# Designs tried in a protein design run: designed miniproteins, single chains, continued (5). Part 22

Each design is a single chain, and the fold is of that chain. pLDDT is the mean over its residues in the fold that is shown.

## One batch from the design tools (miniprotein)

Design m16729
Fold by ESMFold2-Fast:
Structure m16729 (fold): chain A 100 residues (1-100)
Amino acid sequence: MEEKKKLFEEAVKHLRLAEKAYVEKKLKEAEEHAEKAEELIEKLIGDTRAREEPNLEMRLATLRGILELLKVEEEPGDKSVEEVRELVEEELERLRELVE
C-alpha cells in the first residue's frame, strides 16, 4: 500500500508540473509530465490490490481527465490556457480532498 501511495503522489506531482508547464506555454514539457503520470496510473490500475483502494477509481478517472486536457498537440491560446488551468485546478482540488 505505501509503495502504491508513493506512486500516486508522484503521478499527482507530475500532473501539477504539467499544468504549470501548460500555463507557461511549454507544451512539450506539459505533455512529457502528463505521459509520466499516465505511466504511473496505468501501473496502479494493473495491480488488483490497487482496485480495492477507497476512491481509487474516482482519483484515476480525475487524473485521466486532466491528462486528456493536457495531451493536446495544438498551440494553446491565452483563453484555452486559462480555461484548461481552471479545469485542472478544480480536478486537482477534488483529488487533494480525496487524498487528504
Scores: mean pLDDT 62

Design m16730
Fold by ESMFold2-Fast:
Structure m16730 (fold): chain A 61 residues (1-61)
Amino acid sequence: GAGDLRGVDPELVMKGVAAARKLGIDASPEEVAKYFGISLEEAKKALDIARQLVADGIFTP
């Protein structure tokens, strides 16, 4: 739920949302990493956050 995101890095939340909007929720971690110039690990975390936001109904891709 929304409360589960309180301890999450706000930059990762914003990157996840931006990735989902610009590249799509089905974007690969490699595409996200290239788009933002971040590590594959950070890209995976950002995508996981975006997918959780979609599942919680907070964000529509």
Scores: mean pLDDT 75

Design m16731
Fold by ESMFold2-Fast:
Structure m16731 (fold): chain A 104 residues (1-104)
Amino acid sequence: MKIYLSEEEKKELIEFLEKREEEATKRALELAKEYNEKHKDDKDVKKRAEEIAKVLDEIAKSTSSWLLKKALEAGENEVEKLLKRAELLGDEETKELLEELKEK
């Protein structure tokens, strides 16, 4: 049987995703600025790659938050479909939240 988010659960998930999108976007910009100021000319290729990876991780988190929020706003409230979307996006945090809602 298909499990659907309640109106309250949908609102809470949208608010979570919107906040995470804003925070991840801010962190990505801060990390990118720090990279340009402190790490851009570092001769340690591995260290530069690790600092770049931090920026990319925050971009991925922001992008996932935006895509999942748009799906919810478009009327997608089926928990299994949202779980599949989160899994495809590599969004473990949202996947864990949806798994908890599925068990209730």
Scores: mean pLDDT 83

Design m16732
Fold by ESMFold2-Fast:
Structure m16732 (fold): chain A 97 residues (1-97)
Amino acid sequence: MLEELQALIEQLRTSSDLPAVFQQILDLLLSTDDEAAIKFAIEQLSKLVEENRDNRELLELALQIYQTLLKEAKLSKEVTLLIIGNILRIIGLLLDL
């Protein structure tokens, strides 16, 4: 699972179809009860967001993943707060565009 997540996140750097790769990441995250895998994905997505701060499509897709995880996934308080922090960061970046 972590290897699959890493491969999908790496595909985001080179993909011409960002929505399709983001959907695959989301499907994988929603299929797992492994909080460590969810934390890993959040950390990697956060790095990708900071590397692509002016890419509206990527920011909006990352926001959609975080919003869906809050709605659909079984999350600890720690992971929930981490996601909320990342949502606020992305909203701030989108307002600066």
Scores: mean pLDDT 80

Design m16733
Fold by ESMFold2-Fast:
Structure m16733 (fold): chain A 103 residues (1-103)
Amino acid sequence: MSPAEEIDAVIEGVRGLFESLAAAVRAGEISVDEALQVLIAYLRVLAADLAERNPEAAAALEEAAKRLEEILNDKSLSDEEKLAKAAELVEELVARLEALRAA
């Protein structure tokens, strides 16, 4: 797989997973905290897999996972606010990955 194709697959995977998790939360199937835990684990697995082949993408994924943990652990945020902040962070991560793909 080319580096650009690998980044495209990562972007698709991250967006697809977040959309699926957000839908499950809205349907009452899982909690927001459970959804964020799944997303954090997924981003960390991807970061580990990319660490040697694309260290810049791996760093972006790990930074996003860390920021999601901060959202998850913020007791001042409602479930709706946590999900909204996670959505903003996912779009920021995707924009960073798209910039790396285009380089």
Scores: mean pLDDT 88

Design m16734
Fold by ESMFold2-Fast:
Structure m16734 (fold): chain A 90 residues (1-90)
Amino acid sequence: GSSLPVRPLTPEELAEMQRLADRAKEEASKVDSPEEKTRVVREIADQAPSDLVADAAIYLADEKGVEISPSIYVAAKLRLAEYGSLEAVK
């Protein structure tokens, strides 16, 4: 069978990741360079209650159109896939 999910996201964590992703998009809009956008997204994700929520917020920020460093986006996406949470954050 398919790999079992390691940890289901709670409704609270789902709401928090969306809130952090929206805030990351807003703060990133205040700076022009991809490097600064990546920095503010990471700083906002660092406020997350868990690494899983932080990775989800980074992933969603890029999906919302924030131009972050591809290496940071790919790392977050891979970690979400490892947790079986990538589909849940869509």
Scores: mean pLDDT 76

Design m16735
Fold by ESMFold2-Fast:
Structure m16735 (fold): chain A 93 residues (1-93)
Amino acid sequence: SEIEKERERIKELQARSAAGEPLDLEELHRLALAAFLGVELAAAVIVKNLSDKEIGEYASEILEEALKLRSEEDREEVFERIDRKREELIKEI
């Protein structure tokens, strides 16, 4: 699928970045989206050509899940909640 192809492109960019290779602004933008949204959701929003507003709404929902952490006992579960939220958002796209 186009989403799987974009996911692989992002992973290749992550490898190139880790190797210290120069990246252009569009490549850096893809890496920034992947760093914040996760690779799978970033690939989906890029392929579906979502607006900045729609991407911002998804980013806000992920941030809201992260900000729910109030105790150290919940800390390890916050990553699982964030990953679950990302999976839910991908299904809505």
Scores: mean pLDDT 80

Design m16736
Fold by ESMFold2-Fast:
Structure m16736 (fold): chain A 72 residues (1-72)
Amino acid sequence: MEELKKELLEYAKKHDKEYEERARELLAMPLEEREKIALEVLEKDKEKGSLEETIKMMIVAGKAAELRLAEE
């Protein structure tokens, strides 16, 4: 079990840097711009009949919240 957790954490860490960089970009944007981007993502996914871009945005938003919490 612990070995599997370690492998998953290493895999997540390998991709974590990309999501962290995107999260920092989002945090540097005004709230209004972030909301506009989120709405455009939702609208684009609705046109495609998928939630792929929305899910990716949610992951980045979660990472941004984590970075914000670390500064507290």
Scores: mean pLDDT 69

Design m16737
Fold by ESMFold2-Fast:
Structure m16737 (fold): chain A 87 residues (1-87)
Amino acid sequence: SMLDIIRETEARLRELYRAGASVEELLAVVEETFAQIAPQLSPEQRAILEADLAALRAYAAAHPDDREGVLLLALTLLQEVAEMIES
């Protein structure tokens, strides 16, 4: 399910962060997950997903060494998407 993909992504992000993954590597995981779930979402939900991804990309570009900030923002956005799917 989309929820399983999101929860697996949350676990993977935390594991990669502990292993020393870069901002670029953390961002790539979120982008991969969003690409996987996007076809199953409504056009309105996809617009929110695209805006969230744009915000994460903008943060990562402005703060290329802020691994913790990217992780926390990514986890927050994944939780937002999970809540949309559960509604």
Scores: mean pLDDT 88

Design m16738
Fold by ESMFold2-Fast:
Structure m16738 (fold): chain A 71 residues (1-71)
Amino acid sequence: GLTDEEIDVAVLEIAYAVFKTDIENALKRGDLEKAEATREEGIAWLERVKAESDNPAVQAEAERLIAELRA
């Protein structure tokens, strides 16, 4: 079965996919305010996960996803 680390990383990837989808949908509608607010929310959530985790793999994945949202 999946390890706790694999589950935690998968949760980050799923949450990232949701934020990214919401941002892209807002951009398609021309809702730039909503797109930016959703990006900031996603980054804030990932920064919190990174700060609260003592697992270096989870911290590294959170940092990678923060960089993706900032791009």
Scores: mean pLDDT 84

Design m16739
Fold by ESMFold2-Fast:
Structure m16739 (fold): chain A 68 residues (1-68)
Amino acid sequence: DDGNIGARIVDEAVDRGLALAPEIGPDAAVQYARDLAVKQSLAAGLSDQDAENTGRMAERETARRLAA
């Protein structure tokens, strides 16, 4: 499978952000998911550009799910 580490990082960051949203509110949860995705991407050896992309994906997906 052409599954990549970035997709997994986004999914995990979104899940963590959504789990925290009842405690910290939706805006803080979206920021947390972005920051976590960036941190985990860099820790996994992804480039700065890929880390920024995974962070933005986690931000958008977390915001989308919280707005539903």
Scores: mean pLDDT 83

Design m16740
Fold by ESMFold2-Fast:
Structure m16740 (fold): chain A 68 residues (1-68)
Amino acid sequence: SMDEERVRELTERLKEAARKLLEAGVPVESVRQFVERELAEARDEGLDEALVEEALKELTRYIDELAA
């Protein structure tokens, strides 16, 4: 669906942004808050809530793995 494609694209963009922020020395907690805010805005703009929740799980795992 279009929502699945949009969430996938957003997830990939946020992974790249998170990686760059961590490489720049931004604290992990600040990077998590940034990602959570971006996904909350996408949900508020009408993206499917369940798909956004799955993206948050994937992004949280990705950030944790990069920060380990």
Scores: mean pLDDT 86

Design m16741
Fold by ESMFold2-Fast:
Structure m16741 (fold): chain A 77 residues (1-77)
Amino acid sequence: KVEEAKERLAEAIAEALREVGMSEELVEAVLRAWRGGELSEEQTAELERFAEEHREELAEADRRLREIGERLREEVE
């Protein structure tokens, strides 16, 4: 199910961001954007600052999320 795979990936994204140290409020904003919502200008600026401060951790998280996404895509397809 595409919906199930998308939700599992969203949970993996949330967990990875929390491990890097992102606040719960900012994680929820990212999940809303992932599900088709939009970020406010304030949330976008906060995400940019977080990305600058945690560039290396986010790059590693991105690599893991890509691997998870590929496995979920194979499961659904």
Scores: mean pLDDT 74

Design m16742
Fold by ESMFold2-Fast:
Structure m16742 (fold): chain A 95 residues (1-95)
Amino acid sequence: SMEERKREFIERRRREFEEKGGGSEVERGAAQLLTYLGLKYELDEEQLEKLEPLARKVAEEAVYLNENSNEEEVEKKGKELIKELEEEAKKLKEE
């Protein structure tokens, strides 16, 4: 079922992240963004790998904002960054 496939995808991504030793806050954020986009746009592994550099950049900017801005500012700018990432995901889905 669709729900079973989504659950398997989430579990696979989580295991992959844990196998890497959990990583930094940036790596965790990037992994979460890729999992979200992979579920929303039904991206395959190759498409996710193509998004990884942008997801990492977004995660790095989010960490920087958390250290240098208030929570409301971080949330607003985070939504803008995620929207850019979602647009790229749509383009990759269409190839």
Scores: mean pLDDT 74

Design m16743
Fold by ESMFold2-Fast:
Structure m16743 (fold): chain A 79 residues (1-79)
Amino acid sequence: SMMERIVEIAVKAAELGYLAGASAEATKAFTYKELKEAFPHLPDEVIEEIAEIAAEGAKSGDFEKTREEVEKLLKEKLS
């Protein structure tokens, strides 16, 4: 589903940010770029909230929590 693909992009961004020791800004920028390329019609405000969740995941290393937070956001905003 679209929701699962969005979640996979966000979790991968968090994982890559964590492994690279990336800044929050770098993780957000990467997440935004990947989501906008994959889903150009996704609202910018939703992408920005997902990018913030991915950046927090990159900082914490808790990718299960990152997945759950993104799924919750998408259910609230897109369902």
Scores: mean pLDDT 87

Design m16744
Fold by ESMFold2-Fast:
Structure m16744 (fold): chain A 95 residues (1-95)
Amino acid sequence: MKEKYEKAKELIMEKAGISKEEAEKYLKKAEELINGGEEKRKELLELIAEFRKKVEKENREEELAELGEELLKRTGDEKVAEITFLALLLYEKEK
C-alpha cells in the first residue's frame, strides 16, 4: 500500500477499534465502492443515506462534522479522507 493508504488504515484502526486486517478489509471495500461504477454508486448512496438517518436520530451531526475535518487534516488528501470515511461507514453498517 502507498503511504497515504497506510495512514487511512491507521485511522480506521484507531476510530473503529479494529485490527489491521479488518481495517484493510473495509478500506478495500470502500475503494471498490467508490471505483465500481453505476451499480456501486447506488450502494454508496444507500450507505450514506442510512448513516445520515442514524446521525439525525442520535443528534450527532456535530460529531460527524468533526470526524470529517479530522480525517481531511490527518490524511491531507480529500480522496483518501473520503475512502477512510466510507470504510468507517461500512464497518458501522456491519455492526
Scores: mean pLDDT 77

Design m16745
Fold by ESMFold2-Fast:
Structure m16745 (fold): chain A 95 residues (1-95)
Amino acid sequence: MEAEEEKQEKELLEKALEAAERIKEALEKLLSGEISPKEFLDKVKEELRRLGADSKLTKENEEKIIEALKDKEFVERLIEKLEEEIEKLKEKLEE
């Protein structure tokens, strides 16, 4: 009887990969100054919602994240970590 859980996991991994690639593009636009930290946070919330995850952020936590996103070194480290996660997701999908 059915490996329905394995099919759901593959679909979730594909959606997670697409979301991660879009978030990386948004981080690169944030680093270039094309979008604001607030616009980036709104894009992340939208991608999480598409994955069925509720972003339960308090106003205080949102302000802390926005402040951290003003640090270019912090944003560069986020891009590096996200590239590592994208690579891992691609490896799981190629199996």
Scores: mean pLDDT 76

Design m16746
Fold by ESMFold2-Fast:
Structure m16746 (fold): chain A 66 residues (1-66)
Amino acid sequence: SNGSQLEMEIYMRYDTDGDGVLDAAELAALAEDYGLSAAQIASVDTDGDGRLDAAEIVALARLLET
């Protein structure tokens, strides 16, 4: 399914493995690029594993749309 343009940009730049999940290192790069704090990343990381699943990436994209 097609996400928003922002979701596609996130996947293209940060999802190196193409599995639809962002690892902690990829999240750190994304946070630096978008000016997000560690607390903001943690607020969408519901499982606390330091990885974002597709649903959590949607929540992150919505946070960035403020």
Scores: mean pLDDT 73

Design m16747
Fold by ESMFold2-Fast:
Structure m16747 (fold): chain A 80 residues (1-80)
Amino acid sequence: APKITDIPESAEKGKFVRIKGTNFGKKEDTKVYVGDKEAEIISVDDNTIAVKIPEDAESGDVYVESKGVKSNTKKLKVVD
């Protein structure tokens, strides 16, 4: 299962952030959510996902889904 180990405390709408963790898998099998909004994935490797924070994102839980399996959650403060 994917696991998030590190995420920024805050991120700006429309900017990119890096999510650190393990077992992220392939880009085609991977989704990232910020609250209830799906984030655009820029790149994926086994330990890092680079994502763009959606313009309509709100502060909330971030999680990674790989092949239908959800990670643990980490809280992210989203700012304008």
Scores: mean pLDDT 82

Design m16748
Fold by ESMFold2-Fast:
Structure m16748 (fold): chain A 118 residues (1-118)
Amino acid sequence: LEEELPELRKYLYSESKEVLKEVAERVLKLAEEASPEELPKLLPLILEMLKNPRFNEEEILLPLLKAVEIIAKRLKDPSKLLPLIPILKSLLENKDEYSKEVQEAIERALKAIEEALK
């Protein structure tokens, strides 16, 4: 995981939608495969990606939202998810700009975090 994170960070500012989609899908794969102890290392990267409007396209955003949901369910220390809550709520406030599928993915991610915190 630590070897993969610097490589993924280099591609965050790519002008290529295809590259951004591949980064999002790789983050999803890491969320599924990484140990619970390594999952917190993905959170700063995901937070940076969710704040970047270039990641707001459906085919890029959906894998990231799925990664957040998976991490929330697998993470040992759910307090580390707290910085993601305002970002996800902000996305949900702009729901009219997103498809039904994206809206539901945001709601699932947020619910998973809320359940993990309690």
Scores: mean pLDDT 81

Design m16749
Fold by ESMFold2-Fast:
Structure m16749 (fold): chain A 88 residues (1-88)
Amino acid sequence: ELPEITEEDSLEELKRKANILTAKVFELMLKTTDGKKFEALQEALSYLLKVYDVFRKLERGEISEEEARKEIVKNLKKAVDYLQEALK
């Protein structure tokens, strides 16, 4: 039950989806004993941290909304890919 990431999502919706994915990564990290799945979760977390860094830059006026949206969508899609790998 992972959220779909779309270029049409508002910045608020993208942040909501990032929070859902972060909670799911944390939940799975506590449950998994499989090293390969844990590595996939660490990669997902790495991409989610990049998403939060972009949101911080946007709040500080260091990046445009258009560029921020592109980077957030790209990194969220990568986080979803790694989460799907961990759920196999």
Scores: mean pLDDT 87

Design m16750
Fold by ESMFold2-Fast:
Structure m16750 (fold): chain A 72 residues (1-72)
Amino acid sequence: MLEELKEKIKKAAAEKGITDEQVNALIDQIRAAVPDASDEAILEALLKGLEENLDLDEMVDIARELQRKAAE
């Protein structure tokens, strides 16, 4: 589950020339904005952001929505 998401993120980032350090920085920024979000919600939001070329604010909104749905 989480490991599969991490592998997909690594592949998507590599295809776009984004380094592992930049990926970690994005994860940290999303977590700081949505501290109650699960690792799964953060990684899923990041993967969607990388695939759809979304900005950080859009990734944060996705992580927040995923966390809200998971809490239901």
Scores: mean pLDDT 80

Design m16751
Fold by ESMFold2-Fast:
Structure m16751 (fold): chain A 67 residues (1-67)
Amino acid sequence: SLGDDITSTIQRYRDGQLTNQQAAQQINTAINDTKQRNPDRTSGIDVGTRRFLQTLDVPQDVIDMIQ
């Protein structure tokens, strides 16, 4: 799921395997890929997406790099 993909990416970021820029890029790609496959979901770079990322405990620095 999108949540699992994001959580896995953030775990790699916290382990020092990814920079904040790399984590942001992977999350942005996962969101866009999921949006294309599941248009019923309101996932995007808008306020709803930022709230969703915050719910998954994504660091604010990473969220800010996504926009």
Scores: mean pLDDT 71

Design m16752
Fold by ESMFold2-Fast:
Structure m16752 (fold): chain A 97 residues (1-97)
Amino acid sequence: MAKEYALKAEEEKDLEKQLELVRKAFEKMYELLLEGHRLKKEGVDKEKLEELEREYREAAEILNKLAEKSKEILEVLEEKAEELLPEVEKLQKEVEA
């Protein structure tokens, strides 16, 4: 899903719709990150973890390319990263405990 939204954003001609797709792609990437941390904590399924990490990387690469071409996309990604950073820090602490 994250990669699908990122690809749709790349093809979208309408800026408002493109920004919505970028937000959805980032939110799905965040869900992949959460699931990855959960799998690491439970010590299960290396193959599933590698699959999630691959989709995350592919979606991130597409969104980064879009951010280089559009200041509006860059701003959305920066806002989402700042919003979600405290939750990521909390999850890292739980995995390390």
Scores: mean pLDDT 76

Design m16753
Fold by ESMFold2-Fast:
Structure m16753 (fold): chain A 68 residues (1-68)
Amino acid sequence: SEAEAIVKAAEEILKEEKDPETIKLLEKIIEAGKKGDVDKAAELIQELYKVNPETFEKLLEKILELIS
């Protein structure tokens, strides 16, 4: 499912992430995904783009790989 792909991708990125603001957003994305709230996860992913565009791109690439 999309929610499962979002959670797995975000958890993998979280292992290597060092920026506290980005870590907090990734944790919120994981929480939304675990609840199956895809709309909330999408809003938080858009917020990630504003905070850390590089991490946003990595997250999208991992999600696409997992749903392909």
Scores: mean pLDDT 86

Design m16754
Fold by ESMFold2-Fast:
Structure m16754 (fold): chain A 103 residues (1-103)
Amino acid sequence: IEENVKLADEYIKLARESLEKAEEFLKQGNVEEAVRYARNALIAAKFAYLFAHTQEQVDEIKEILERVKKLLEEVRPKASPGLQAEIDRMLAEADRLLAEIDA
């Protein structure tokens, strides 16, 4: 379905842009903004996967999810206990999506 392919590409772009912002905020030491944009990237990647129709789209979504997971693992030690709990939930969601993609 051509419209779903376009939607997947739009969500992949949004996920990538959000991830790049998250990585930038992490470099700045802004843990809260890094987690917020990582969450936006994760949500966009979930929607991209829902509309994904090609292996190339799935491969890009997998790459984004792996990068989100790496960023969340890196930021976790710097986060408050409440934010660590949110990071743990986001890591579990990323792991679930990656497992679904690899199935």
Scores: mean pLDDT 87

Design m16755
Fold by ESMFold2-Fast:
Structure m16755 (fold): chain A 81 residues (1-81)
Amino acid sequence: MVQLSLSDLQDMARSVGLYLTPKELRNLLNEAIESGELNIQKAGRAGYYVEDEAALKRWLGEKSVERDVPLGIEDIKRAVK
């Protein structure tokens, strides 16, 4: 496993079009870990242990694409470009 800091992960997210604050990114990653959607481990203040960086980058790209799709929930009326 490779240890990635939150800054490393933020740079990776930005490279796939996902522009989040450090807090939002940490919350997104922690939520995905708790739901079993993402197979990485929390490393406390050190960031995260990642087994496959390519898979993580792909998952972040999927989240970026999802944000471009209209969601039928109260918190988000519609995504537009």
Scores: mean pLDDT 71

Design m16756
Fold by ESMFold2-Fast:
Structure m16756 (fold): chain A 89 residues (1-89)
Amino acid sequence: EEEEVRRWLEILLEEAGPEMEAIVAEEVGAPEEVKEEIEERLAKLSEEVREAGRRVAELQRRGAENPAEQEAAAAEILELARRVAERRE
């Protein structure tokens, strides 16, 4: 079960993590364009993973805008991935 959670975390972070980081990095530039790219990439995932990915992207962006909330955002991202993995099981 823990390995399944870790695997889902790896899949979610490997697939959406870098793209979600792109939203934060592109905040100075064109965030709308980056959001569209992430949404298109997430479209290939299951609905549950897609919803979790959108939430993760929102949390990462929120953390970038509020440094004090970065730690809370990271913790919630891990909880989201774990919840999706357990539900899919």
Scores: mean pLDDT 55

Design m16757
Fold by ESMFold2-Fast:
Structure m16757 (fold): chain A 72 residues (1-72)
Amino acid sequence: SMEQEREQIEKQVGVIKNSALAMGLSEEEAEQIGEEARKTILDLLEQGESVEEAISKATREATERIIAKVQA
């Protein structure tokens, strides 16, 4: 259902934000990365991707951004 899909997206955005914090990013940076991941998920869903595919792609992109910021 649409409600279950929304819950999956919100849980994964939370996981991404928590991962950023765990890797030493600020609350502001974690929030920004999480919001960018949410936008990516919604854009991919609009393009016809499944929820699982959208979450997977957005999580990969967010992880790359987190690593880049930590190594800067």
Scores: mean pLDDT 87

Design m16758
Fold by ESMFold2-Fast:
Structure m16758 (fold): chain A 74 residues (1-74)
Amino acid sequence: SALEQAEQKVAEMIAELNRMAADPTTTVEQLEQAYAEKLESLAPLLAQLSEEQRRRFLSRLHTALNRALATKRA
């Protein structure tokens, strides 16, 4: 289902953001660019979900990005 595909893709995206944040060779700019590109690729899948489901996934992704950026700046 679209929901199962979204769960898988969001989990993969969060794992990748965490790997990038932990990598000392990755810049904040590269992390932000990777996030934007992955979010754009995820948009057609999220469009198949309910408004509530879409908001929850976007919230999780935004939280993950903020945590990754905080880790990178520390």
Scores: mean pLDDT 85

Design m16759
Fold by ESMFold2-Fast:
Structure m16759 (fold): chain A 94 residues (1-94)
Amino acid sequence: MAEELAEEAGKLAGEAEALKLRIENGKRLLAGEERISDEEALERIEKRKEEVREESLKASEESGSEEPAKKLLEEEKKRLEEALKEAKELAAKV
């Protein structure tokens, strides 16, 4: 269960990071700025996934409870929701 919570948190963190990078590239395109490369984007997404997964596992191990891991998962869900909202707002403006 702790490992499943960590994997889900990492997955959501990766999805949120991917959306934030797409939003940033959209803004850069509108400003005539250089886009973040796909290679750099993938590196950032993978790094974020691993960081959140490890943090979730460590929190569960140190506390002996799933509650800290569940809180991390909820924070990543909220981060994904905020990124999705920003993406929709940006799409409505262009």
Scores: mean pLDDT 80

Design m16760
Fold by ESMFold2-Fast:
Structure m16760 (fold): chain A 70 residues (1-70)
Amino acid sequence: MKGAVELIVIAAELAAVEFLKKYHPDNPELIKKEAERALKTLREIYENTDDPEVKARIEKAMKEIEEILK
C-alpha cells in the first residue's frame, strides 16, 4: 500500500495529542510539548513524501493539532 506507514504515523501523532488533551487537559505544557513534537514529525513526513493523499492527511492533522493548542 502506497503511504500506508506514513498514514499510520499521522494517525498516531494526532491520537497522542488528542489523548493528552482528553485525559490531561490540566497539563498545558505537556500538551504543547507533544503537539510541537507531533507537528515537527508531520512536517518532516510532508517534506519527504510525494504522495498527495499523505500530504492532504498531514495538512488536516496539523490543523486539528493547532486547534487543540488554542
Scores: mean pLDDT 80

Design m16761
Fold by ESMFold2-Fast:
Structure m16761 (fold): chain A 100 residues (1-100)
Amino acid sequence: MEPTKEEAKEAAKIIVEGIKLIEEETIDIKKMEELYNKMKSLENTFTEPFENFSEFMVFIRKIKLIIKKAEGDEEKLKELLLKETILKPILVEELVKLVF
């Protein structure tokens, strides 16, 4: 099923919120689990589902590193995110819009 723009926006918001939570000195695991449960309802924004919570945590950390590597360059961020096969292009577009 193709994701809607609204579903892609919601998934992008969850990713950004997850990144903010893992940047805190003490990670609120319960809040991260709540984000993971919300993301399961938005699996159509990804090419494959997350197998477990640990894979979701690894994914959030990876996206954080990609955003940092882009160094405020919108085109570089878009290029790096499009290389991530788990992300559908519509999710990449909404994620780029939220970061910039």
Scores: mean pLDDT 83

Design m16762
Fold by ESMFold2-Fast:
Structure m16762 (fold): chain A 102 residues (1-102)
Amino acid sequence: MMTADQLVQQGQQLYAQGNYQESIRWYDQALRIDPNNSRAYTNRSFAYNALGNYQQSIQDSDQAIRIDPNNSDAYINRAAAYLRLGQTDQAISYMQKAFDIS
């Protein structure tokens, strides 16, 4: 049986190929096995950003930060989503946080 980390790794491979929707399916499986996997939430938020689903990206980044407050990638991705939504002040704040904890 694949571990949550192995499922995340498969999703990352699909993401690298530009198969964002399929990568999300692998992250969904990882979260079904380990619902507190900060890495899976972070990678799924990257895929949602790539698809233009900024609200879902923010939700997943928030969940990743709740699970692991030192996850700098989640702050970076949250900031990127806010930039895409035109929320510049929020984006700057989250980028600064990502820098401080990386």
Scores: mean pLDDT 86

